# Designed miniproteins, single chains, continued (3): the designs that were tried, part 38

Each design is a single chain, and the fold is of that chain. pLDDT is the mean over its residues in the fold that is shown.

## One batch from the design tools (miniprotein)

Design m9299
Fold by ESMFold2-Fast:
Structure m9299 (fold): chain A 97 residues (1-97)
Amino acid sequence: MLEVTVSPKSVTAAEGETVVLPVEVRDTDTGEVASGTVEVNVATKSVTVTLTEEAAKKVTFTATLTKVDDTTYKLTVTATAADGKTGTAEATITVVP
């Protein structure tokens, strides 16, 4: 099983800011850990995932930003291991004018 952690779980950002969130994935069966970052551009609603070189060889991250309401967005990060194991984590981004 993969355990994905995004920290912090809630962030407040001004419109036009870029939010950078550290992410970690742990394989609870093997104890392996992979690390990366998720960069969210609040103005463009674009999400970029960057893994360490070692992590990129073992896991793939995908991240999506979903509008919840006019000021609130949900970031969902999904990790997929080479053996097909998956895990997800969520964070909330609150946009302040």
Scores: mean pLDDT 78

Design m9300
Fold by ESMFold2-Fast:
Structure m9300 (fold): chain A 100 residues (1-100)
Amino acid sequence: SSMLEKEAEELKERLEELTEEAREVVRQFDAGKLSPEEVKARLEELHKELQELKKRYDELNKQGIDKEKADEIEKLLTEADRELQRLYMALLAAGVEVKL
């Protein structure tokens, strides 16, 4: 379905953007441009969005998305999870408690 393909591409683009946003937050934190509390707020926002994107992926899978597209999205979800986990670990190292 052309509509399912479009929704899959939009989901992929948003996952790539979220991953880059997480990397930018790490860069700004390392540069001393963001406080630990600001980084915590950004992590909570990005984590919430990632959960919404995971739900959207589940919906696309139920609608019969192509396996090749599903595999591409799962790879991007894994990359996003990894970057948020890095951000979480950086906050823990800075002594900030975060509940996700």
Scores: mean pLDDT 88

Design m9301
Fold by ESMFold2-Fast:
Structure m9301 (fold): chain A 71 residues (1-71)
Amino acid sequence: GAPVPVDLVVPAAPDEDGRTNVGGARVTVPLTREEAEAAIARLRTAAAANPDPGSAAVLRQAAAALEAALA
């Protein structure tokens, strides 16, 4: 189907929820529900495979934000 805009809120750095440099922004992403679900699965897989704890945390937060946007 046609892509629909999905609001994604990414939290700030994984060690400080109250701080923002790049995170904490609302981003509109044109995804279908199926594409968003696939993206969530890929983000979780990438986080589990990523040896960098900071990058892994950002990927997990992105997956959680997409799940929240689909609810």
Scores: mean pLDDT 64

Design m9302
Fold by ESMFold2-Fast:
Structure m9302 (fold): chain A 62 residues (1-62)
Amino acid sequence: MDADTRAGEEVQRLALEGQRLVAENPSARVEIDVTETPDRIEIVSRTEVDGETTVQRTTIDR
């Protein structure tokens, strides 16, 4: 119920922020991976700008 909605909102927010980042920095790359299990949803966002990589992991319990 709430976890699926929250995960969808988080992914959409990350996608919009990633689009903005790429528009401002043409060398930027953003990848979002979602892993679902019955107990949780794990969202991993990987951002690369000028060879520097930042990884953010968000876990949402069901």
Scores: mean pLDDT 78

Design m9303
Fold by ESMFold2-Fast:
Structure m9303 (fold): chain A 107 residues (1-107)
Amino acid sequence: MKEEEELIKELKKAIEELQALRDASTNPRVQAFLDRAISALEEAINLIKQGKLDEAIGVLESLIRVARFEREKAAAEGDPEGQAIADRVIEMLESLLEKAKELKEKK
């Protein structure tokens, strides 16, 4: 479906943005979190391609929970770079999750 292809394109664009953030980071904890986020988005793309949109939504929701925990940890450690990166990741993931949910409602 064209709408599934558009969601996949947005997910791929998010992966490219996360890769750029990873390459710009000097913090190994932030790099590890971004690598995990990239892998989860690649999993979500594969699930969408298989027609498993509900499972892809579950992956995005799980990743948002992980990103929120990383944000809280960065805040506790006084890491403004980690907080800013986690906030950006959360914002991207929430946008992708809303698009995935809208696609599910149209089916």
Scores: mean pLDDT 86

Design m9304
Fold by ESMFold2-Fast:
Structure m9304 (fold): chain A 71 residues (1-71)
Amino acid sequence: SPIPPLSNEELAKALRDHFRKEFPEFEEPEIPPGASKEEIYRIYFDAIERALVERGERDPFSGKPAVPSPP
């Protein structure tokens, strides 16, 4: 069956849940009301990148994702 694309609310929830799971020590970014999918992705991408840098798991020149989640 085809999987429809996520709504903005579903996308925001999925990214929020992922961020909380992977980065429980960091504060979640605030999503403005009516944010586009592109804005939601950008906000969470920036938050994840910052969290990875703060953990020392991402060098700006590494180009690879980290696996930061504790058990």
Scores: mean pLDDT 70

Design m9305
Fold by ESMFold2-Fast:
Formats: structure tokens, C-alpha cells, sequence
Structure m9305 (fold): chain A 99 residues (1-99)
């Protein structure tokens, strides 16, 4: 599929801290939002994604994860929150694609 929008960020999360990203869906119709997360080590991460359709919460103990939101309407706003629930600093790369 052709990406309408792509954004990548790399950052570090200290134990007990969080970071958030806001994505505004542009264009017409319905879009697929794909959130890909990669960590430099296995860690305890909580990911919360809020949209106009509600909230999705995922916890994982791994180095990579993918969350796909289908049928996201143009004009919707997606808020992605990433929390480090572990005891160690973790480096995270997030890729957000809107199709």
C-alpha cells in the first residue's frame, strides 16, 4: 500500500516515564494507521492508543511490536502513549504510517 504519511522517532524512556505522539489524519475517507515499535532490548512497555473510536491498551515484553488501526476516518486524531513499566532505561524507535 502507498503511505499517505510516515513519521519516525527514536527516543529513550527512563523507568516509570512516558512519551506521547499525536497524529492527525488528513485527506478523505478511511485510512489504516500502522504503529511499529522497536526496542533496543526486551522490556516492559505499555502502549495506549486513543482515537475517536476509543482506547486500545497493549503491554508487551519484547523487542518489537505492531499495532494496526483500520477504518480510521479523515479528521480523526490518534494519540499514542508509550510507558516504560520496567526498571531499566530503554531506547525505543516508533514508526507511524498512515495509508
Amino acid sequence: ALNQFQEEHEFELEPGTARYFIVRIQGEGYHTVRVEIRADREGDLRIIIRSNRGEIEIEFHGEEGEIILENVAAGDEIIIRIYNLGDERIRVRIRINVE
Scores: mean pLDDT 77

Design m9306
Fold by ESMFold2-Fast:
Parts: structure tokens; C-alpha cells; sequence
Structure m9306 (fold): chain A 87 residues (1-87)
């Protein structure tokens, strides 16, 4: 389904951002580990639409944390998610 495709895209983009943050500095690596432990557990309790919203929110947070390398890709995806969820 379309929503499952969007969730898969979001998960791949989150993984990319996490790998970038992990490599930037020790403080970023620690923040990344915290997100990996907290966010996946919360996401298990959500339906597909809520998961997509939560993943988009994580991407917005990663932009704030300074993931410049894929900034444009993340911003584009966030806009696509906003438009998709706009009924």
C-alpha cells in the first residue's frame, strides 16, 4: 500500500540520518543511541499513519541536530508526508 511504502522510505531515511549523526561526534553518537532505544519502542504501539508522522518528526529533529549532508532529501520527504496525510 502507499502508506507502507512511505513508512519504508521514512525508516530508510531515518537510518541514513542516524548513521551520519553517529559519525559526526561522540556527543551526537550518544544522542543517536538514546533515540534508537526510545523511539522504536514507542513506534511499536502506533498504527501506520501514526508511525509515518512520528518518523517525519524524527527527521525534523535530525535537521535541528545538523544533518546537513541529506538536509534537502529529508526536507523534501517531510513535505511529501505532510501532503500525503492532508486529506
Amino acid sequence: SEIQKKVEEAEKLVEKALEILEKKSESYAKAVEKYKKTSPETLKLLNDEQRLMSLAGLLELFLDLGVEEIKEEMEKFIKEVEEYLKK
Scores: mean pLDDT 75

Design m9307
Fold by ESMFold2-Fast:
Structure m9307 (fold): chain A 68 residues (1-68)
Amino acid sequence: GEREAALRELAKLRAERLAKELKEKYGGESAEVREVDEHTFEGVVEAGDKRYVVTVDALTGKTEVRVL
């Protein structure tokens, strides 16, 4: 429905913003955002020897950041 589409769009924008902020903060070379499933967006930033992964759940708004 339209409500689900709106939540999905907001989650995508949130993942893109957070990935961009991490790229700027840590001097990353790239920031990429992808849809993992119908409700989850993942942003990946590579900076030096570290990979930062942002996960955003469109239904709950839950946001997690992992360092690999």
Scores: mean pLDDT 80

Design m9308
Fold by ESMFold2-Fast:
Structure m9308 (fold): chain A 62 residues (1-62)
Amino acid sequence: SLLDKPEYDREELLALVRRYVEENNLPLDDEEIESLAALLMNADRDGDGVLSREELLSVLSF
């Protein structure tokens, strides 16, 4: 499973996005992957630099 942690920091989220891109053979380069991770981190409602599984799922459901 890609979502096996209750919370993801920026480094863990970047690794998760890279893994998702690789497993789905998406044509995204490193800059696009970093941009996507930054966009997802912007969903951090607490501003603590950590994205919860629930926050991540709410963003990915669209």
Scores: mean pLDDT 69

Design m9309
Fold by ESMFold2-Fast:
Structure m9309 (fold): chain A 73 residues (1-73)
Amino acid sequence: SEEEREKFFELLEEKLDLSEEQKKALRELLSKYEVSDIANMSPEEISKLTNNVLSLELAKKVRELARLYLSLN
């Protein structure tokens, strides 16, 4: 749901040191994909979908937080 995606975005802001450009790229990603979709993507796919605004290392952290979020909810 959109509400679940916004909650996940808030978790990303809390746990990760994100630039405004990275926040914008993540909002665009979450406008198109559910948290479960992101949890099942490779870090390479996440990075590519953000036009490389997210590095592979940051994309990996986003994926791990998506997996964690789903395990707790």
Scores: mean pLDDT 87

Design m9310
Fold by ESMFold2-Fast:
Structure m9310 (fold): chain A 73 residues (1-73)
Amino acid sequence: DLDDYIQKLMEELVEEMEKVDSEVARKILEKYAEEYQELVDKLANTKNKEEQEKIKEEIDKLVEEIKKELKKA
């Protein structure tokens, strides 16, 4: 379920954001917002399960990069 997958990612990001100054966290998220939205839109419009898994891998990588920047802040 796409909604369950996105919800889990959001929960992980919120946990890291709560440890950081809110303005700093916002700036980091804004840096990645366009790329994240493009990947989520691609995932939502993809019917092929193999392609969905590849897009999820790209989203997971992006979220990991965001989490690393939040941890450095």
Scores: mean pLDDT 82

Design m9311
Fold by ESMFold2-Fast:
Structure m9311 (fold): chain A 68 residues (1-68)
Amino acid sequence: GALKERNKQLRELAEEIQRRSGLSPEEAERAIVLAMLGRDEEAIAILQRGGLSREEAEELVRRVRELS
């Protein structure tokens, strides 16, 4: 179902964030949740603390919102 597919895509995105950054699974999930809530600045700040550029963080936030 749509919920199962969305959960798979969000999990894969969290795994990608962890591979590209120094973030823990919990921090990656928090960034995704903040982006889903429209709290983009806070999500970007977490992603940047993990070592991502602003441009990379903004792209990931856009991808999360497309899944929301």
Scores: mean pLDDT 82

Design m9312
Fold by ESMFold2-Fast:
Structure m9312 (fold): chain A 104 residues (1-104)
Amino acid sequence: SKLALLKEYTLLKFRLIAYSAEIFVFERYLEKKNLPENIKNELTQLIKEIQEKVKQMNKLIKQFDKSLQQGNLTEAQQLLQQMKDISNQIDSIVQQMNDLVKST
């Protein structure tokens, strides 16, 4: 239903806000003195990967909003699934970043 799609979409938008907060924390961690160069380089690359996935998600959000406005619920469901897949990929990258930080 349209209501179920809107609910899932809203929860996903809250996750997107949480990702911005996590990126902020890792960017602050990169400012740590005496952080090993290899860890700095890996964290910097992972942050860039999350930023690119966030850009992809923002494009899907615009397409999702248009699909809902046009009443194309099938397309909206497919776009929401793509957004969930990207969210899961971001969660995996965040886990990799946490593991790198624990190694320091």
Scores: mean pLDDT 86

Design m9313
Fold by ESMFold2-Fast:
Structure m9313 (fold): chain A 83 residues (1-83)
Amino acid sequence: MLEVMELINKKLKELYPGKSPADIFNDSSSSPEVKKKADLTLKVVYYAFSGDLKGMEEAIKEIKDEKLKEAGKELLEFTRKVF
């Protein structure tokens, strides 16, 4: 679990160097597309903490951003090794 948290924190800093996904999701000025990307990021993180690999896979499939999608896939494979 701790190693999964460390990887999540590293990837979030790389992908969201300014605002966190939660800040983006709660920002009323964010477009629907940006909010959906942030929501999918938060879902992948929550499913990773719960060990819900199927939930992670389904959330990752909805991600349109290639860098975020690849980061999600990397987190999924790492989470599989821990669980």
Scores: mean pLDDT 77

Design m9314
Fold by ESMFold2-Fast:
Structure m9314 (fold): chain A 100 residues (1-100)
Amino acid sequence: SSMEQERERLVTATLSFMRSLPEDLRKELVKVLKEGYENKESLEKLIERAEKAIKEAARKYGWSEEETERMIKAARELIEALYKDPEAMEAVLKELERLV
């Protein structure tokens, strides 16, 4: 179905995003998603935690403001989409257990 194809694309996009990150940032974002999902944290709380982790990584790795803003935007869009689709979230979390 179109919904199944959209979910598969979301899962693939999220995993590709996570694999592109430095290991320490990837581990922190996996923790944000897993703990947030298990504890039923608000979408706003998840986004705030993810933005904080990305900004800390940006300082550590010397990313430009433009690169940092693009990274935050990408993470926000993925988190918002996963938050609305629990099945996609669970699929992502299962695959991310193999990447950390």
Scores: mean pLDDT 87

Design m9315
Fold by ESMFold2-Fast:
Structure m9315 (fold): chain A 68 residues (1-68)
Amino acid sequence: MDPRLEKAGKYLSTVSTVSEEERKKLLELLKNEDVEEAVKLLLTLPSSARPDVARILELMGQDPSILD
């Protein structure tokens, strides 16, 4: 597994702003290295999760400005 995606997954496991269902789906996408689908799902999360989404995107090597 990509070390960046592994770090993103570990961070995601500590996040309370993402539901268990969404977290499980995101972790599966990260394990499969399906970066495009993981980013799409992250962008659909509520604004309350935005700080955690930005951090996850950074850990994945994505630009957090994608949220704008």
Scores: mean pLDDT 79

Design m9316
Fold by ESMFold2-Fast:
Structure m9316 (fold): chain A 65 residues (1-65)
Amino acid sequence: GPMVENTITVNVDGEEVKITELSDVLDSQAGLESSRNLADKARKIAEKEFKEGDEKLKKFLDDLK
């Protein structure tokens, strides 16, 4: 798929998955529920990881003082 600046990479069962690439796969596989569910799950994990990353970094910096 095309490269974009806002591509989010998430870890799903130990494998790195790009959200943008999942969207391209869904378009080519229209009607596949399992593929849609996978993309939705990956999006939720990416959103959670982004939020947790900021919190973990802040806590790590606080613990260093």
Scores: mean pLDDT 58

Design m9317
Fold by ESMFold2-Fast:
Structure m9317 (fold): chain A 85 residues (1-85)
Amino acid sequence: SQEEKNKLLDEFQKKVDELFDLIAKAMETATPEQQQQLQQIGMSVQGLRDEVLRYYGDGTVEEFKKKVEEFLETLEEYRKQVEEL
């Protein structure tokens, strides 16, 4: 349903926002090398956001759900990378 798609998009966008907040905070104490890594992670996260929005517009509910689940896992891996810096 459209409501299910909206809920999944909201959950995904919340996780993206949380990760960008973590990146911004990490940037405050990061070395130049760490700043480059954080910038690369941020660009990758933005790419995932763009892809999710494409599936939101064009995909079925099932296709969208599968992609959101996949990309939430990828966001968690990026979160771990930020925390490990």
Scores: mean pLDDT 87

Design m9318
Fold by ESMFold2-Fast:
Structure m9318 (fold): chain A 93 residues (1-93)
Amino acid sequence: IEEALEKIREAQRHLSKVSDELAIEASFAIMHLNLAMKLAEKGDKEGAIESLELAIKTAERLKEEARKLGDEESVRAAEEAIEAAEKAKKILE
């Protein structure tokens, strides 16, 4: 989860130079990842998985929008964030 959070923050930094709207959307992915971490710490695996799924969906949308803008660095960061979040979800299962 921390790795996914770092990668989304990296994408947000790149997106903030190109689109304020997409940078705001990255903030929603960050919010879902922070919630997933907090729920996992409490032992709420189901809640953590649900929050990770929401973060993954947001990151996938960010990846597609970044690709349309030609922001290869944000695409890469979003892909790495999705991979890290999927691994975290698998561990929580």
Scores: mean pLDDT 77

Design m9319
Fold by ESMFold2-Fast:
Structure m9319 (fold): chain A 111 residues (1-111)
Amino acid sequence: SAIREALLEVLFRSLPKEVREEVEKIKDPEEREEKIFQYFLDWVKSTPDSVLVPALETLIREALRRLGLPLPSRETLRRIAEEAVARLKKAKTPEEVKEILLEALRRAAAA
């Protein structure tokens, strides 16, 4: 799953240095992935939409660039990011964050 790998790489690189170093110490790939999505779950709950929407646009754009896919229009990307942020605010688990971000990236790739 190239889309999943691109998402994980972009998310990992966007982590603060201290968090990234903690994640790198986790030997189990599934536990490592869960810690990444847990960080983003916590970040979403503590961060206003005015910051989250531009951040999601940047994350989607970087993931699409890694996949060699064309970027959607700015209006389409903004709508996808706004819908993803609304869903992320209701997310309760790292797995839900992962599914929301993967769906947002798939929609952007198809646009």
Scores: mean pLDDT 88

Design m9320
Fold by ESMFold2-Fast:
Structure m9320 (fold): chain A 107 residues (1-107)
Amino acid sequence: SKAEELRQQAIEAARQGDLDRARQLTDQAIQTLKDEGKTKELEEESIKRALDMMRNFRMWDEALDTLEWLYKNSTDKKLAKKGLEEAARLAEEMGDFATAERLRKLL
């Protein structure tokens, strides 16, 4: 459905750290469900799920920033290297292969 396509686009935007775009796409998905005559209960559940997704992706972005900061500023290069490898792995798990590739090239 169009609502599900918009939801997937919102997830992708949040994964890339574009929370404003993710919010916009989430609003469009909710509006599409309303236009399709969905029940109030389904609308409320859709809103809750979208907000939870945005919160989770925000936490992942902060985790990646922390690991990259550790690599750049750590005096223990072995620990920093492990942090960078974990950041690359997390980026791959999120489907951000371009970021994972860039991080691995720093190793």
Scores: mean pLDDT 63

Design m9321
Fold by ESMFold2-Fast:
Structure m9321 (fold): chain A 85 residues (1-85)
Amino acid sequence: MKVKVKMLVGEEDAEEVYEDAEGSELEDLGTGIKQESEVKAELKDGVAILEAEIELPEGSNGPHLIKLKGKSGKEYLARAPEVKT
């Protein structure tokens, strides 16, 4: 099912992903599910906060690791600390 998730990218990549996240390909590393999603990015205190809808199996609650491929083709690792399906 599709769920709205909040993802975090740490200080090292935060500014780059903020500029690069629009129209990103997302892969949930736990399930291998890939999809394209519109990502909204915000910078706060050196961290990039990303919001997107991702497709996850029902019952996929808890933390997820999401690989995000930006419009440049660069890949970032984002952490979704709490997901509720």
Scores: mean pLDDT 76

Design m9322
Fold by ESMFold2-Fast:
Structure m9322 (fold): chain A 74 residues (1-74)
Amino acid sequence: SEEEQLAILLELGGRIHDALRRFQATGDPADGARARALIEELRRKLLEAGAPQDFVDALVGQFEAHLDAVEAAV
C-alpha cells in the first residue's frame, strides 16, 4: 500500500541519512556497514510493500551512490 511505502520511506530513509552522515564524519567501516545494511533493508521492505521495481532501484541507487562516494573519500 502507498501508506505502508510512505511509512517505510520516512522511518528507514531518515535512519539511512543519519547512518551516512555518521559514516562521513567517522570514516569507521562499522558505520559504513550499518548504512549498507539499512539500504538493503529499505529495498527489501519497499518491494514487500508493493513498490515498483524501477522506483526502488532508482531510490536505492541514489543511497548506494552516496555510500560509495563516502567510501571513496575516506
Scores: mean pLDDT 87

Design m9323
Fold by ESMFold2-Fast:
Structure m9323 (fold): chain A 90 residues (1-90)
Amino acid sequence: KLKEIILEYLADLSLENLLKDGKISPEEAEELRRLPPEEQLKLLLKKQFKENGEKDEKEIEEEIESIIEHQVEVILNDPEAVKVALDKVA
């Protein structure tokens, strides 16, 4: 419930930042937005790890899951951040 809203907020923020920086195309962003927010975040983080030369897909997946869990937890523990996420997604 709340976790899904936070994941959507994080996914949108990540997509907008990558679009602004020219790291993804508008077409790629549209395709990613068709996926659930958690899947969007996983693919975006996986792309960053591959760009940094990481070779083991399983190690990348474990690190990605840890990063997502940590980011969600940080927002959940900050009432102001939760309000921002709700305002952006609602």
Scores: mean pLDDT 76

Design m9324
Fold by ESMFold2-Fast:
Structure m9324 (fold): chain A 83 residues (1-83)
Amino acid sequence: EEEKKKLLEEAEELKKKAQELIFEEASYTVEAIGYVVKSLTGDEEEGKENRKKAEEYLKKANELGKKAEEALAKAKELEEKAK
């Protein structure tokens, strides 16, 4: 039972980490959408600059999303072992 407790504690820490990463991903995605919208207005130079910023924020969002997915997958494995 002590082993189960440790697995559940590790799973909870991973879920908390995943929640933080998902929240950051959502924040970066919202910023990226904002820059996409801005890229549809103004002249071509302004559009190009805003599109580049959108791509940078989206890249960061995707990286955070993958880290969150990995943390959640590991947490699920630990919870199954704790059954």
Scores: mean pLDDT 83

Design m9325
Fold by ESMFold2-Fast:
Structure m9325 (fold): chain A 84 residues (1-84)
Amino acid sequence: SEEAFRERAERAAEEALRLAEEGDEEMRELIERLEELGLPEEARKVALANFLHALEHGSPEERERFRAEFEPILRETAEAFERE
């Protein structure tokens, strides 16, 4: 369900923006890095959705991995989206 996926990505993007505005430095850095990479809007939403999911549901070790591999993970997400 492409529509359900799109709606989840939209909600995740809105949540990330809200968290950044409320002082979440990690979300601020994520949004800034996505803008620096010049990713398409839809790819940015997918990247934000995946990152939030990892932070909310991942173990401490997985969260550290995502922080360390931030840019590669964003590129992988964008590439996966572009293939469809």
Scores: mean pLDDT 67

Design m9326
Fold by ESMFold2-Fast:
Structure m9326 (fold): chain A 77 residues (1-77)
Amino acid sequence: GVETFLRAAGLGEEDRELLERISEETGLPLLAIAMVVAAVGGLEGLAAARPEDLLKYIGEREHAERMIELAREHLAR
């Protein structure tokens, strides 16, 4: 489930809210977002990724760019 990928990515409750926002803005399922974050090494990995690194997991470059942007914003707080 989502919780398995959140734990694999080292994410807490506050980080879940970020993933829910990404899901709302992109239309991607929360589970898909959690899987991508886990695959790229957590939020730090996501913030350091290039959009093309995410295209094998998600089909839209705009979605990849938005996920990276939101992760960078979250980590800068």
Scores: mean pLDDT 80

Design m9327
Fold by ESMFold2-Fast:
Structure m9327 (fold): chain A 94 residues (1-94)
Amino acid sequence: SVVEKLKQYIKEKFPDEQDLIDELLSKEYSEGSLDMVKVLLEVEVDDETARLILVYLEALGIKKLGSKEEAWIGEKAKPVIEEVKEEVKKIIPD
């Protein structure tokens, strides 16, 4: 249900970007990328939940910074990471 809640939240957060969200949701992420997102957001979640968090992070990075890669690196990434972290913690039970 956490996976379904996150998936719905992402689709609602990006209503005009459905093609982008569908593309990112079809992506297969490396185990290293999933582990890195868990560490960056300080969350203890399964890989499927981590994958959805990564989709949200990359979509927000593209929308706010013009690049999914910019969502991971440098000073410009910090506000995007913090926004995702706060929103994810509202959806995922402690």
Scores: mean pLDDT 74

Design m9328
Fold by ESMFold2-Fast:
Structure m9328 (fold): chain A 89 residues (1-89)
Amino acid sequence: LEELVERIREAAEAGRSEEALRLGEELEKRFAEEFKRALEEGNAEEAARLARLGGEAAAAVAEALGLSEEEVERARELGERLAEKALKL
């Protein structure tokens, strides 16, 4: 997942918005599967790590799409809040 997040950032920095979006869709599918597994296994630390990673990926895609700095930061904040809830496990 981290490698995929870095690829999204690279595509965004290069102005390749379509590629960043495709990579974001791939990350979303993989994230959903791994996050669900971490929750089912009761691995709160891994679920929290994945939540933060998802927030960073969403922020990178938002930046690639030219969304506002406020929307980019909101994506990160959502990931952090989800991580806090996961740590409650």
Scores: mean pLDDT 77

Design m9329
Fold by ESMFold2-Fast:
Structure m9329 (fold): chain A 94 residues (1-94)
Amino acid sequence: MSEEERLEKLKAIGIGALGELQILARKNNDEELLKRAGELFGRFVEAYKNKDLEAMKEVIEETLELLRELARKNNDQELLEKVERLREEFEKVY
């Protein structure tokens, strides 16, 4: 896989994960979580602009772990399944 292909795949995975976090925050009216999602999205955009694959991976990993914790806490099996699929795609990009 080329560096350009990795960059675009990480972008897609990151947007997917951050999108799920924003959806969860809005669904639960969780302003604190929405603020955290915005902060993570800002860090991800900066990493993408700099073509910093390691920084992008760190934000994705942090976002997926947060989603998994929240899915377990809320007994949200659908979200947990989405997180595991995103993690599998993430592992394939490395």
Scores: mean pLDDT 86

Design m9330
Fold by ESMFold2-Fast:
Structure m9330 (fold): chain A 69 residues (1-69)
Amino acid sequence: MTDAETQERIVEAALRTVEEVARREGPDAARELMERLAEVLRERGVSQEFIDRFRERGEEIVRRQEERE
């Protein structure tokens, strides 16, 4: 297992990627990426709490992009 600081850093990096994809490819592409990244994080042994935070914050990013449609 990674420590909390490393897991937070991984989540922040993943969220930046989701935000970039949402802006370039749109909300649907960002949702697909978010689901894939959540699975990768789980497979790598990232804590469920950090995966939940990633999904919560990622959902907010995607929702804001949808409002621009």
Scores: mean pLDDT 79

Design m9331
Fold by ESMFold2-Fast:
Structure m9331 (fold): chain A 60 residues (1-60)
Amino acid sequence: MLSEEEIIKKLVELEAEKYAKDPNITEKEIEEHKKQVEERAREAAKVSLEGLRESLESME
């Protein structure tokens, strides 16, 4: 099973890939989005780590 940090990292990577598909988005905006996703994922993990795992599983 993935650790909290591994789950957060994978969620950030998957969201960054989706965001990067928009040709109007700059690399700087992608980096800012990654930071926002990481912060939200860390907040979600404090509430329910299992819920965060389910979110990652649905995105794979």
Scores: mean pLDDT 75

Design m9332
Fold by ESMFold2-Fast:
Structure m9332 (fold): chain A 71 residues (1-71)
Amino acid sequence: LSEELRKEIDFAVYLLAAAVDLVALENSKGPEEKIKKAREYIDKLVELSKDPNVTEEEIRKYFEEARKELE
């Protein structure tokens, strides 16, 4: 992937992760600790998307994990 494409993916990943976190905040009855875990997944996604060796599949995998954690 080109640097330009990588930056677009990074931005998209960030927005989607933020959306997942927002949904969890509105619908979760869980303790604040669960919300903190969701934020940790978001941080991991952002860091992963900055890795030049990362694949789209790996980014999607982390997205799925974050989604499952938030429920």
Scores: mean pLDDT 62

Design m9333
Fold by ESMFold2-Fast:
Order: sequence, then structure tokens, then C-alpha cells
Structure m9333 (fold): chain A 63 residues (1-63)
Amino acid sequence: GPVPTIEDLFRAALAGDVDAFRALYAALFGFELPRPVAERIIAEFRALPDPSRAALGRLIESV
């Protein structure tokens, strides 16, 4: 069956899907991000005028 790609999870996360963001984070970094932290990060991404660049910048800061 179709498995969500990292790109699919990233797009869902940018649209505000917290569970998709948590799944993406676990896939990239190998640990589960707590839901309240994930919700805050998603809210910050969605508040920025360029969500794609905002998400990339936040991801870089997280490594």
C-alpha cells in the first residue's frame, strides 16, 4: 500500500497536521517529539509569511 513519503509528511505538517510533524521528526531524528512541543512548532511555522522557508530554518536549528 502507499506509504507516506517524507515529502508527504512535510506538506501535511506545514498544513498544521501535528501527528504528521511528529512522524516526520521521528523519521529524521529517531526519537518521538512530545505533542505539546510539536504543536508549538507547527503554530510558529504557520504564523510565518513563508511557511516553507520558515519550516526549513526551524529544521536546520533543530539539528
Scores: mean pLDDT 71

